# Designed miniproteins, single chains: the designs that were tried, part 101

Each design is a single chain, and the fold is of that chain. pLDDT is the mean over its residues in the fold that is shown.

## One batch from the design tools (miniprotein)

Design m3514
Fold by ESMFold2-Fast:
Structure m3514 (fold): chain A 100 residues (1-100)
Amino acid sequence: SMEERFKEAKEFAEKKLEEIKKILEEMQNNPDASKEELDKKMEEMERLAKEAMAVLSRVDQAARRAGDQALAAEVTAYYDEISKEVGELFKKAKEIYEKS
């Protein structure tokens, strides 16, 4: 079902978000990290974020094509919440990068 696809996409996005949080924790625990090392960690965070957002975007497009406007609205709302949380994590990562 489309609801099951959305559930799987949420689980995938939450797993990627947990991986992003782990990278941020590594950055917080290594204040002596070089800018090159921090750049690589931020690139990995961006890659994970793009993967999560892509999966949610595909479910949104599928729901819209199926005419399920209610599900598409739920996917969009969840996408916006994940996007906001990702933005907050990236803000913290940038603060670490600028301090180094």
Scores: mean pLDDT 88

Design m3515
Fold by ESMFold2-Fast:
Structure m3515 (fold): chain A 72 residues (1-72)
Amino acid sequence: DVTELAVGDTLTVTNASAAPLTVELRRDGVVVARAVVAPGASATFTFDEAGRYTLTVTGVDGVRGEQEVLVR
């Protein structure tokens, strides 16, 4: 499923795991933002431009998640 947002919306990533997570935001395949989120911490991304984004979450043990975000 694709997450649909409007320009100016935010997306918050909360790390509920016991290990750090690396979060990368890509627009058209290019990394536009990166954050390392400590256990129990949150990172917030603001979408100021319309476009297709991919949010990739990488864990210490190689666990990976990916979320597509469409901003209009």
Scores: mean pLDDT 79

Design m3516
Fold by ESMFold2-Fast:
Structure m3516 (fold): chain A 55 residues (1-55)
Amino acid sequence: MSAEEIVEKIWAESEGDLKKFGELMSEAVDELIAQGRGADAARMLELASKKVEEM
């Protein structure tokens, strides 16, 4: 699953709850870093920031 797909999935699951979104994003970022996918983790954080800014 791409960084974009993970962010969109988490955003949909959060249903506009920024606290839940942050918790799910933190979990997914930690998992990607553990897998050595630090670039994807960084991309997810950028996409998440953009989602929050567009609200």
Scores: mean pLDDT 80

Design m3517
Fold by ESMFold2-Fast:
Structure m3517 (fold): chain A 82 residues (1-82)
Amino acid sequence: SRAELEAQIAELSKLPGAAANAVLAELYRQLGREDEAAAWRARYEEEFSKLKSEEERKRTMQNLAKLFEQVGLLEAAAEAAK
């Protein structure tokens, strides 16, 4: 529901890091708020580009999969876990 999406956005907005920004982008897309979705995607891409090691990138993708699963975006979670 919209209320569930808005509650998830509020909680994720408190979290730092690339993974949370990517999930926020997808939640805003689910709400049909394309401008906010694009802005959070850009923040995700910026933060991800700052990661200096393969280990940090792998950890970010694992966190992405976990956060997508927690918010019920199971298809996105499966894709991130690859």
Scores: mean pLDDT 81

Design m3518
Fold by ESMFold2-Fast:
Structure m3518 (fold): chain A 86 residues (1-86)
Amino acid sequence: SLLARGEELLARAREAAEAGDVETAARLALEAGEAFLAAGVPYEEVVLRLLPVVRLIARNVAAPEDLAAAEAAIAALEARARALLA
C-alpha cells in the first residue's frame, strides 16, 4: 500500500539522516511525503510524520548560530500542524 511505502521510505530517510547523509534523507523524506499524500493522509499529519527527519537534517546542516532559530521554526510548525489536526 502507499501508506506502507511511505512508512518504509520515512524509516530509510531517518537512517540516512542519522548517518549524516542529508541529500539521501531529504530525497527519501520527500518521497515518503508524496506517498502519504497519495494514500490520503491529511497534510498536517504528513508534516508531523516528516518533522523528526527534518529536525535531524537541520542538526546536520545548520550553522551553530542558526540551529536555535531552525529548531524554533520546526517547533512552531509542529504546534500549528497539531492545532490544525485537532
Scores: mean pLDDT 83

Design m3519
Fold by ESMFold2-Fast:
Structure m3519 (fold): chain A 80 residues (1-80)
Amino acid sequence: MVKVTVTLPDGTKLEIEANPNDSGKELLEKVIEAAKKVNPTLAEILESKKDDERVNKAIKDMFYKNNGKLDLSKLGEVLE
């Protein structure tokens, strides 16, 4: 497990623990669980997008390119 810094679409920052081998969907599910504690409404929005392959690919690519940092505010076009 590695610590991953996550910036939510509302700009809220949180940390999750992830496996480097996690899929984009698995990473998003971990973000959703953490987001439920700070913004339940946003967590419901992310839950509705968890099966979107474009979202899952964007999250996985972001994880690889940004050394374990996820900035979901940059996914606004895909999350709409």
Scores: mean pLDDT 76

Design m3520
Fold by ESMFold2-Fast:
Structure m3520 (fold): chain A 76 residues (1-76)
Amino acid sequence: SSRAQVEEIVDDYLDALKNAKSKEQLDTVVAALRSWLRELPPEQQAYAVELLESRLDSLSPEAKEAVQALIEEVRA
């Protein structure tokens, strides 16, 4: 299903965010996540954002802040 595909890709991005060892790596992952979110249909984008919000507490403070900013940007 499209929901299962969105969940798998979100999980992959969350793992990449957790494994980013530098600000440069974090910025690269965030840029890729932004591009992917921008290409999703509205309902899939909303679902992906919901999944990201539910997993924010699993991220480092720096990654959490970057993803929160991205969510606000995408919703605007």
Scores: mean pLDDT 87

Design m3521
Fold by ESMFold2-Fast:
Structure m3521 (fold): chain A 89 residues (1-89)
Amino acid sequence: MMTLVRTPDGKVILVIDVSEPLSEYDRTLLVMGGAATAKNTDVEEILIATKPETLDDGLALAEDLKGIGVPVRVIVQPIEEVLKGLTKV
């Protein structure tokens, strides 16, 4: 899942859910979707939400996404908690 949100300080971010292990195919789809979203929306940051067991998958996805020119950050936190208090764009 991917969603666009606005932080309380007004920053627009793309949040990507990596709560399950990613196949190479899943990573390709998320890279394509993230690149398309960044191209069509002024995203200031991409935030990848992972579990401890999917952290390596999230880090690999972050490396692929860095090529689109938007800052990427990986955190170990369920996406539901990341999205609390954020406004959908």
Scores: mean pLDDT 79

Design m3522
Fold by ESMFold2-Fast:
Structure m3522 (fold): chain A 82 residues (1-82)
Amino acid sequence: SKLEKLIEEAMEALKEGNYAKTLKLLVEILKLEKDLKKIFETIDKISKEKNEPTIGEILKDTILELSKKSEEEKEQIIKDVE
């Protein structure tokens, strides 16, 4: 699925230390899927398959914080990290 691909790309970006790319991908994930539970379940599935529990937890924490922000605030965060 597109959601699974975006989560895999976000995990790789985070592992590479590319925080700007990670944040952009997480904002794209939130635009694609409004159900946080479905996002978290998909992150848990992929992090288990890749044996990356710490990366999965960081992504879930970051998604939760981003989900509390407006679209304008999310766009500003992306600009600030580029």
Scores: mean pLDDT 84

Design m3523
Fold by ESMFold2-Fast:
Structure m3523 (fold): chain A 72 residues (1-72)
Amino acid sequence: TEEARRLTLEAIAALNAGDAETAYRLATEAVELGGPGDADAWLVLSAAAEALGDREKAEEYRRLAEEAAAAA
């Protein structure tokens, strides 16, 4: 939805500003609202998790992003 895409864009902006915690929260909301098909939201979750020191989650979200991109 438009709202889910807006949350993804806000998450990208937060990540670029160095606010990984906010990026993680907003991207999680984007996936919850828009479903698993937004590869951009999963990529933000992966980058935010990496910045927060959680490499296991970062790798998992990266795989989900690749799966979403392949399905598009």
Scores: mean pLDDT 84

Design m3524
Fold by ESMFold2-Fast:
Structure m3524 (fold): chain A 70 residues (1-70)
Amino acid sequence: MTLEELGERAERLFDELREKGVLSEEEAEAAKAHFRALLEKIGTLPEEEKEEKAKLLEKQIEELERLVES
């Protein structure tokens, strides 16, 4: 999964949390902004480190998605 795909996935997750009333609109926007900044930072890293960080973020998003679906 690319950093772009992770960003799209995270945005969908935060939108879903907002729609369910778990996050306010402001909180969802802040979460999206924070995650985008994190992805930009990771994008500046060496290729090997970028792949490792992307895999960790993917796992974290999967765990959060499971909590939302439950």
Scores: mean pLDDT 79

Design m3525
Fold by ESMFold2-Fast:
Structure m3525 (fold): chain A 114 residues (1-114)
Amino acid sequence: DALLAQARAIIDEMKAKILALLEANKDETDPEKILAVIEQILGIMSEAYKRLLGLARSMSPSQLAQVLAAWRAAAQEVIKAFEETIPNEEMAALGRMLVEGQVAQFERELAAIA
């Protein structure tokens, strides 16, 4: 239970950082600047992912499944916020694809640990 609480805190912190970054850039229409925001989002997700992998070694398969579900839920919230914030439909689609790629990467890494 303590491991799940730590994992949820990491995911919540990641989500809060990304939402704050999107709010700071909510009026941005320049594709180059939007790409920089996407890169920062991926960096924030990567740091959370490393912290979660550190906990994963001590987790049961049931705990890992719950962490993956929470990660997917947070990714969906980030995608929705990105689509609501970024008026460029092509850039919003790119952001969605890259965030979904991060979810798939985490799933593959968890499967390799099990």
Scores: mean pLDDT 83

Design m3526
Fold by ESMFold2-Fast:
Structure m3526 (fold): chain A 79 residues (1-79)
Amino acid sequence: MLSEEEVRERLRELGAELQEALDRKLPKEEQIELLERVTREVKRLVREYMKAIGASEEEIKKALETIERITEEAKKMIE
């Protein structure tokens, strides 16, 4: 089972990886690919964590939809 500490640490790692890509001024296409990969991993971690703490399927769905919306907004800003 994923602990809250493990989820937090993994989210920090993903955030650092994304920030490194931005700091390196990668091509927009590579930034979008990284954003999509990071988003998929974040959604997986959030789903696993929320299930572990007993969140309902509706709560999980709403959280994942929010993450997807934020990601689409971020992609438009990069494009």
Scores: mean pLDDT 76

Design m3527
Fold by ESMFold2-Fast:
Structure m3527 (fold): chain A 104 residues (1-104)
Amino acid sequence: SAGVDWLREQLDAVIQQARDMLAQGKSSQEIVDAINKQLGLISLQLLIEYHQTGDPAYLFGAEGVSDIGIEVERLLRAGKSSQEIIARFEALAEELVARVEARA
């Protein structure tokens, strides 16, 4: 669906931003802050769509994006490397898109 394609494109853009920041030598804190800022905007847009349409797939997507943000912050607090944080974020993003597609 168009909503699933939009979510995939947004998450791919955040992954690419995180990879670029890592290549530029940004700290794990700066990378996680940037990821969570973008995930917050994505979640807000999905909640707006849920309010307008009543489609529970948007609410599911918004909650999933929020859960990824919590996990990324947890990994940062656990002292995981930027590479490990980005790899886990990428895996969780792929899993979320697949789960949203399965519910559409």
Scores: mean pLDDT 90

Design m3528
Fold by ESMFold2-Fast:
Structure m3528 (fold): chain A 93 residues (1-93)
Amino acid sequence: MMTEEEYLEKFEELLKKAMEENTEEAFRKLREEIGKIIDEFKENVNNDKEKIKKFVEKLIELLKEFKEKSTNEEFKEYLEYLIGILEDAKETL
């Protein structure tokens, strides 16, 4: 199983790839991969809600960082959308 740091690194690489490709297909794959990363992390921490919440908060911070660094408006809008989804998911934990 991957460590939390390895999941965060994988997430950051997926964000870089989506930003470079800048296509609807890349954005769809990014969302799909985020879901997989969260599900795998949940299993790794035996569904510990506090650990999952902290992990999701770290994902949100990475999305915010990429939004600030990006000059691509479509990618920025998509990241804002993902941030909203993750914030809502965090509230249901």
Scores: mean pLDDT 81

Design m3529
Fold by ESMFold2-Fast:
Structure m3529 (fold): chain A 79 residues (1-79)
Amino acid sequence: SMKEELLERLEELAERYPILSEPLEELKRLLEEKELSEEELKEIEETLEKVEELLEKNTPTSITAAALLLIGTILTLEL
């Protein structure tokens, strides 16, 4: 399922990038605790794809951008 795939991706990212573990774990909890629509799941998928691309660049600027994307997605899902 999409939810299961997203949970696995979040776990992998948290292991590879401990500096982002807090927002990644928060998004993981939100995914587990909240019943999300298919559109919301797709938004998370698109966010993770962009986050992964930013983290491949491995600069302070790209890591900050990745953190902000994660936080923005979390805030959108909490509304």
Scores: mean pLDDT 84

Design m3530
Fold by ESMFold2-Fast:
Structure m3530 (fold): chain A 91 residues (1-91)
Amino acid sequence: KKKEVEEYLKKAEELFNKAAEIDPAARGSLEGALQAFKRAVESPDPVERAVLAVAGMLLYIAAREQAKSPEAVKLIDEAYKYGLKAVDLAE
């Protein structure tokens, strides 16, 4: 379980980084989303985990709005899915 969470977070990080390289305007929101998901998977408190997952979602939405490249948006969408899988599996 822990190894799978780490693998999903690593995939999310790789995809967010690629999206930020293609469209730097989204970088801040993408970094924020990744940090929110990392904090969520490490949190022992279910309420804190849920709040951080929502924060990650809001930053993901902001990144999609800031991104001009359709290729970057596709990578952002895939990264978000992996972030959610990591948080869900960490429970």
Scores: mean pLDDT 84

Design m3531
Fold by ESMFold2-Fast:
Structure m3531 (fold): chain A 69 residues (1-69)
Amino acid sequence: PVPELDLSDVGDDLAAARAAVVAWLEAIRPHVPPERQAALDAVIAAARAATSFGQLGDALAAAFALLEG
């Protein structure tokens, strides 16, 4: 099964949220089809560079789209 994203312990801490999102994106990488793994790597890079919760949300939306196909 695809790992679930757990943000229970991050609250309003952007650095903790970013670390949790990046860890989850790396954990789902083997579950993404090989042809979409390069796109996921770009999403992981964007999540690592995120400076707002909005940017993390954009990365999550992109990752869910990659898992949907």
Scores: mean pLDDT 79

Design m3532
Fold by ESMFold2-Fast:
Structure m3532 (fold): chain A 59 residues (1-59)
Amino acid sequence: MVERAREEAERLRRLSEELFELGEKKGPSFYAAGGVLEAGASASEMIAERLERREEELE
């Protein structure tokens, strides 16, 4: 479960970076979409950290 949350965060960050690059080339509207995906990646990373801590405490 932790690995999956980190994998999803990595995907969202990658897509966010692509959208920021498109914003530079095609216009600022793509920056907003990139920001939303970056926020989603941060949330997934926080979930992964919480799950990892709980697993460590149970072992």
Scores: mean pLDDT 73

Design m3533
Fold by ESMFold2-Fast:
Structure m3533 (fold): chain A 98 residues (1-98)
Amino acid sequence: SAAVARLERLQNELKKKIKAELTNKETGEKTTIEVEGPTAEKLEEFEKEILEKIKEGADELTLEIETEGEVTQKARLKDGELVGSDPAFLAAVAKAAA
């Protein structure tokens, strides 16, 4: 059972996709940033790219995690309203948007 649990965990980690969609309403620019099989290094780079796009004027954000075809929204910024489940990430987004 321990070997099976380890393999299932590895497969689930490799099947995880994190996707950010950003829109600048003034320019109409849309940017999609996606990472598959996220490691700590990939997540740090992914967050940095999101924050850079927000600093550049992106005013809409949707952050989703997909695991085995199930999509879960982790954060959304729309019409000045920011919601999500990670307080540290939300604080970073709010700071970048200011």
Scores: mean pLDDT 76

Design m3534
Fold by ESMFold2-Fast:
Structure m3534 (fold): chain A 74 residues (1-74)
Amino acid sequence: NRELVERETEGFAIGARAAVEEIPDSLPGSVMARLIGESAAKGADLMLRLPREEAERETREYAKRKAEEAEKEV
């Protein structure tokens, strides 16, 4: 249980950080918050399914893709 909570927490942190790094300053704050939340949730999920290195890579790719999609919408 403790190990799973720690992995999820790591995933949340990785996802949130990746989103912040990929998000353009031009996006509305509400969109930024959504992308950070979505990427954090994805990081947590992937960390439970994949090896850490692979989960981190996939999470960063996810954050980048979501940021690109949001940029096209504004």
Scores: mean pLDDT 80

Design m3535
Fold by ESMFold2-Fast:
Structure m3535 (fold): chain A 64 residues (1-64)
Amino acid sequence: GAQELIQNEFSKYLPAQTATNIATAVVAGKKISLAENTKSKVLGALLESKLPADLKAQALSAIA
């Protein structure tokens, strides 16, 4: 599902627990607070990812 796609993408760059927390927040439509360094890394990875455009938009709204 959508959560698995987001979690698998971010687990390439982040600790597994952090990737899970982000994926859970994104699919729940909730804002997630991240440290500035983590946020920059996640946003960069997200923009370059092959995730569907709708999931990228959901992740951007949750993280940015």
Scores: mean pLDDT 80

Design m3536
Fold by ESMFold2-Fast:
Structure m3536 (fold): chain A 89 residues (1-89)
Amino acid sequence: MLFTVQITATLEPGTTLDQSRQIGQQIQDIANTIPNTISSQIISSTSDSVTIQVTISADDQQTADNIGQRIARQSTTLPGVTSTSYRLL
C-alpha cells in the first residue's frame, strides 16, 4: 500500500530562507535512505519551518507510521532544527 506522511521541522530563530531550503534537502536525503520511500517533496520552506511530504510503500499503516517517526527523529538531529513533528495523511 502507499501512505503519505508529512514531516515538519521547526527551525532556530534567525534561520535564513537558504538555510531552510538546505535543511529541507537534508530531510529529503534522510527520507531517501529508507528503502520504503517512493518519493519526497519539499512542500513548504520558510525561516520558521520546513515541511516535507513523503510517499511510503508499506504493508500496513503501523509500518508507515514507524517509518514517518524514524524520519522525524533523525531530522531532529540536523543543525538548525529545534523540533520535528510528523503526520500520517
Scores: mean pLDDT 86

Design m3537
Fold by ESMFold2-Fast:
Structure m3537 (fold): chain A 59 residues (1-59)
Amino acid sequence: MEEVERQQRQRDLELRRAGARMTEEISKALKDYKKNPEEGKKKMQEAAERGRAEIDRVR
């Protein structure tokens, strides 16, 4: 088995999952933004920050 290929696939799956979670959080914040712009904007920033930290963690 090619170790490099296996590791790359695992990393890609982890990144994909982290991205999906980030997108979900941002979508929730976007709905809040339509209801309360200030609260939604903060939630979007927090979701992006958390998503980025998660992606950096799985690197």
Scores: mean pLDDT 75

Design m3538
Fold by ESMFold2-Fast:
Structure m3538 (fold): chain A 69 residues (1-69)
Amino acid sequence: ALAEELRRAAEAGDLEALERVALELISTAPQSARPALLEAAGRAVRAIREGDIEAALEHVDRFVALHES
């Protein structure tokens, strides 16, 4: 599942994979959900760039919860 791919990308610190999978999930989401998903994805990306994998995983978990709501 794409949600599992998103978690694996964050665990690996794979910024390209995380951005790609997050954008694919956002494209399938209702328009009303997209701002919150974009914010969560952006925070995960920033955390990876800062080397904070634990924070990135927390933001990915929030993204997945929002997408599955």
Scores: mean pLDDT 82

Design m3539
Fold by ESMFold2-Fast:
Structure m3539 (fold): chain A 85 residues (1-85)
Amino acid sequence: TPSQQQLDQVRSEIVDLIDSVRGLPDEEARKKFLEFVRQLVERHGIDLTLQAVQVVFTDRVISGTNEEIRLASIVLQQLLEVERE
């Protein structure tokens, strides 16, 4: 079972990335998210990364802007592509 500290760290990294790509075109954001998610999976494993992405997506749906929800959705889509590899 991942520690809360590990989940919080990965979640923080995902949030920072979403913030860094605000205002970029969807295609450019998607490319950056795919590369980043692949790196997260390599460092932390698929299960922890999936859990962290799902938490970020849920948080953004509850309290985020439409832009933040859209970007979090793109991150989740990229993770599903990596999971199929």
Scores: mean pLDDT 77

Design m3540
Fold by ESMFold2-Fast:
Structure m3540 (fold): chain A 65 residues (1-65)
Amino acid sequence: MEEEKRKELKAKIDELLEQLRALGADPSTIRYLENMKKLADEGKIPYEKVVEIAELLLERLRRRN
């Protein structure tokens, strides 16, 4: 259960990062999210928080484009 959920969230974060890169997100934004993902990999923050932040940033970028 836990491992399956973790795998799903990790894949979602990877998808969101690729979408942000494809839309030309600022390098500092990509670096910030990569750092957040690293903290989640280390168990210091939940993956769900990284997904929420990435989705918010992607929504804002889509509205600006």
Scores: mean pLDDT 80

Design m3541
Fold by ESMFold2-Fast:
Structure m3541 (fold): chain A 78 residues (1-78)
Amino acid sequence: SSEELLQQAQDLVAQALADIAAARSVDELNAILRQFEAQMQQLLDQARAANDRATIQQILQLGQQLGAVAAAKLQELE
């Protein structure tokens, strides 16, 4: 369901935030982001297959929010 996809996306964001906070190098951060992007893409593809535009938008927004945190962490590591 859409609710299950959104919950899975929220769980992925929570895990990625913890992993980003723990990252000690740019290489570790990049590995975390690659894994997160792959997992979020799978959820986004499922939402698109269901043609659920609201869930698609929410998943994309969660991805953008994580991207901002990752950008800040990148500056800290450099």
Scores: mean pLDDT 88

Design m3542
Fold by ESMFold2-Fast:
Structure m3542 (fold): chain A 90 residues (1-90)
Amino acid sequence: SMIKVSDEELEEVRKLVDEVFEEKREELSKEIRERLEKGESPTRIGFRVGAELAAETIEKLGEKASDGQEAEAVLVGLQKGFELVEEVEE
């Protein structure tokens, strides 16, 4: 089972994902447009972008990150990745 984390620790992860997302938004939006033009699936692009956001967030959390914090980074990262693909498709 995933380790239970406090609401404070979850908020820390969400804030960090938001910071990573805003730092990378322009670069990732450009990559999404290029991949969509090449005919890559929106689902595959969203997963790829979300996984990159999750991995960067986990790296910034460092070695002391709990399993629950890493799980939250994955979930929020994937959500942000798919949301950005939807924004670019509009």
Scores: mean pLDDT 84

Design m3543
Fold by ESMFold2-Fast:
Structure m3543 (fold): chain A 93 residues (1-93)
Amino acid sequence: EELEKLGKEADETIREMGRVADEAARFDPQLAEELRKLRDEVTEKRIDASAAYFAGDKEKAEKLMKELQSTIKNARDKVEEVRARMEAARAAA
């Protein structure tokens, strides 16, 4: 249940980051690249956490799930920052 919920949150975050990165690419390619790297990090941690959980390694699974939660939070904060910067750029035009 916890892994399933966290997995859904990760998948939604990955999808949102992809959309925002594509939007950002036209005004700030460097910022888009940073989002894509964070998206890849979320994807890798999602896979690692699931693998450890299904392997029955409780200590590793708990550690990786906490790391995934932190990475998702950081990624979501970055998406909000990028969206705010895009909105400011549009308003200034």
Scores: mean pLDDT 83

Design m3544
Fold by ESMFold2-Fast:
Structure m3544 (fold): chain A 99 residues (1-99)
Amino acid sequence: MEEILERLERIAREAEELARRSEDPREAELARELARVARAAIEAIKKKDILGLVASLIAAIGILIDAELLPESEDRERIRRLAEELRRLTLEGIKEIDK
């Protein structure tokens, strides 16, 4: 569980940096949303809130879909990779809480 929290914190920080650095407003908005979802997932894990983690999983999938609609760029690919990692970590968090 500690490893999941550390990796989610890293995703949140990287997404926050992307939001500040990205020159494309759409990429910046997706990065802000990604950071928000990662922070929500961290709180859901701390509270043992399975429904909150399911909501974060759904939101991460939505970000992946939205990223595919943007023009290809390095920042878009970074957002996609972070969202995919968030999706995996959220699923792992659900499994760990359900034990």
Scores: mean pLDDT 86

Design m3545
Fold by ESMFold2-Fast:
Structure m3545 (fold): chain A 76 residues (1-76)
Amino acid sequence: SEAARARIRERAARFEALYPTLPKELQDKVDEVLARMPTPEARELFLAALHEAYERDGIQGAKDTLDLALKQLDEE
C-alpha cells in the first residue's frame, strides 16, 4: 500500500538523519551495504530495517544487522 511505502521512506529518512552521529566504522559498513544494493527501493528497505534494529538494540543492533547483511552478500 502507499501508506506502507510512506512508512518505509520515513524510517529510511530517520536513519539517514541518525547516520552522521554513528561511529565511522558503522558508517563505512552502511556505505558498503548500500553500494551493493541493486535499487533505490532496496536501499530504502535496508535503511528502514537498520532504523528498526537501532530502535530495539541501539548501536549493537545496527552493528549486528550490518554484519549479517555483509556476510550474506559475501556468501552469494
Scores: mean pLDDT 85

Design m3546
Fold by ESMFold2-Fast:
Structure m3546 (fold): chain A 57 residues (1-57)
Amino acid sequence: GASAAQQAAARALAAELARQGRGDSRGVIEYTLRAAGKLTSTALAAASAGVAEAGGG
């Protein structure tokens, strides 16, 4: 699982990417987290929530 700090970072990254007009931010975030060795179901869920808050919700 991801720590609260990792979840917050993933959510902030998702919100920032969505704010920059990156339409498919989830795919970019998943790729980035996976490449950094930080991809967990919890981090991905937090990132998805961040995207939803920034533009998808």
Scores: mean pLDDT 61

Design m3547
Fold by ESMFold2-Fast:
Structure m3547 (fold): chain A 116 residues (1-116)
Amino acid sequence: MKEKIDELLELVRELGAVFDEITRYALEKGLAGDPEFAREIARVSELLSRVVDLLEEMKKADKETIQKRVPELISLVNELKEEMDRLFDRLGVPPELRARAQELFDKILEILKELG
């Protein structure tokens, strides 16, 4: 159980690194002053932070508490995926970055399914 939470934390941190690359790509495109882009970046950052916080809480919890938290975590991860997909579509990010994010989301959701 806790090994699965540690694996999820690592995958979410890798997803955060992909998000940092998306942010750098957007800065290179001159989008730093776009209020809509700023809101979208803030939303993804908020969702990533909430996923990490919930995983850190789950790491300290018993198995029953972890299982009860899995639906909330799946919901947050799916919302994060939808918001990142919107950023990918808007920015025209390199296909390799989008593919890496998709691979990470697929792995995260597979592990979450095993925990629930």
Scores: mean pLDDT 84

Design m3548
Fold by ESMFold2-Fast:
Structure m3548 (fold): chain A 88 residues (1-88)
Amino acid sequence: SQQIEQTVQEVIRTAQEVLGLSEEQAQQVGDFVRAVLEGSPDDEIIQMAEKTFGISKEEIDQIKEESSSESEFRGRLLIRAFNRAIEK
């Protein structure tokens, strides 16, 4: 949706201008935010978290156990991915 794309572009801009992430890192964060907001399958979200942001399977499983809903799981995973991008 147009609103999702606006959110993604704002995330990319903030990541670059405020947080000092590279264009590539900011785009990776934006792609992950888009996938979460568009309701992509869990397998896709998990694969992005592992391969792009280096979040371990054990950490993902722990986030899932601590989450009371699918939306909370996805939100927590998104925050973890963002924190990992900033740490680089």
Scores: mean pLDDT 82

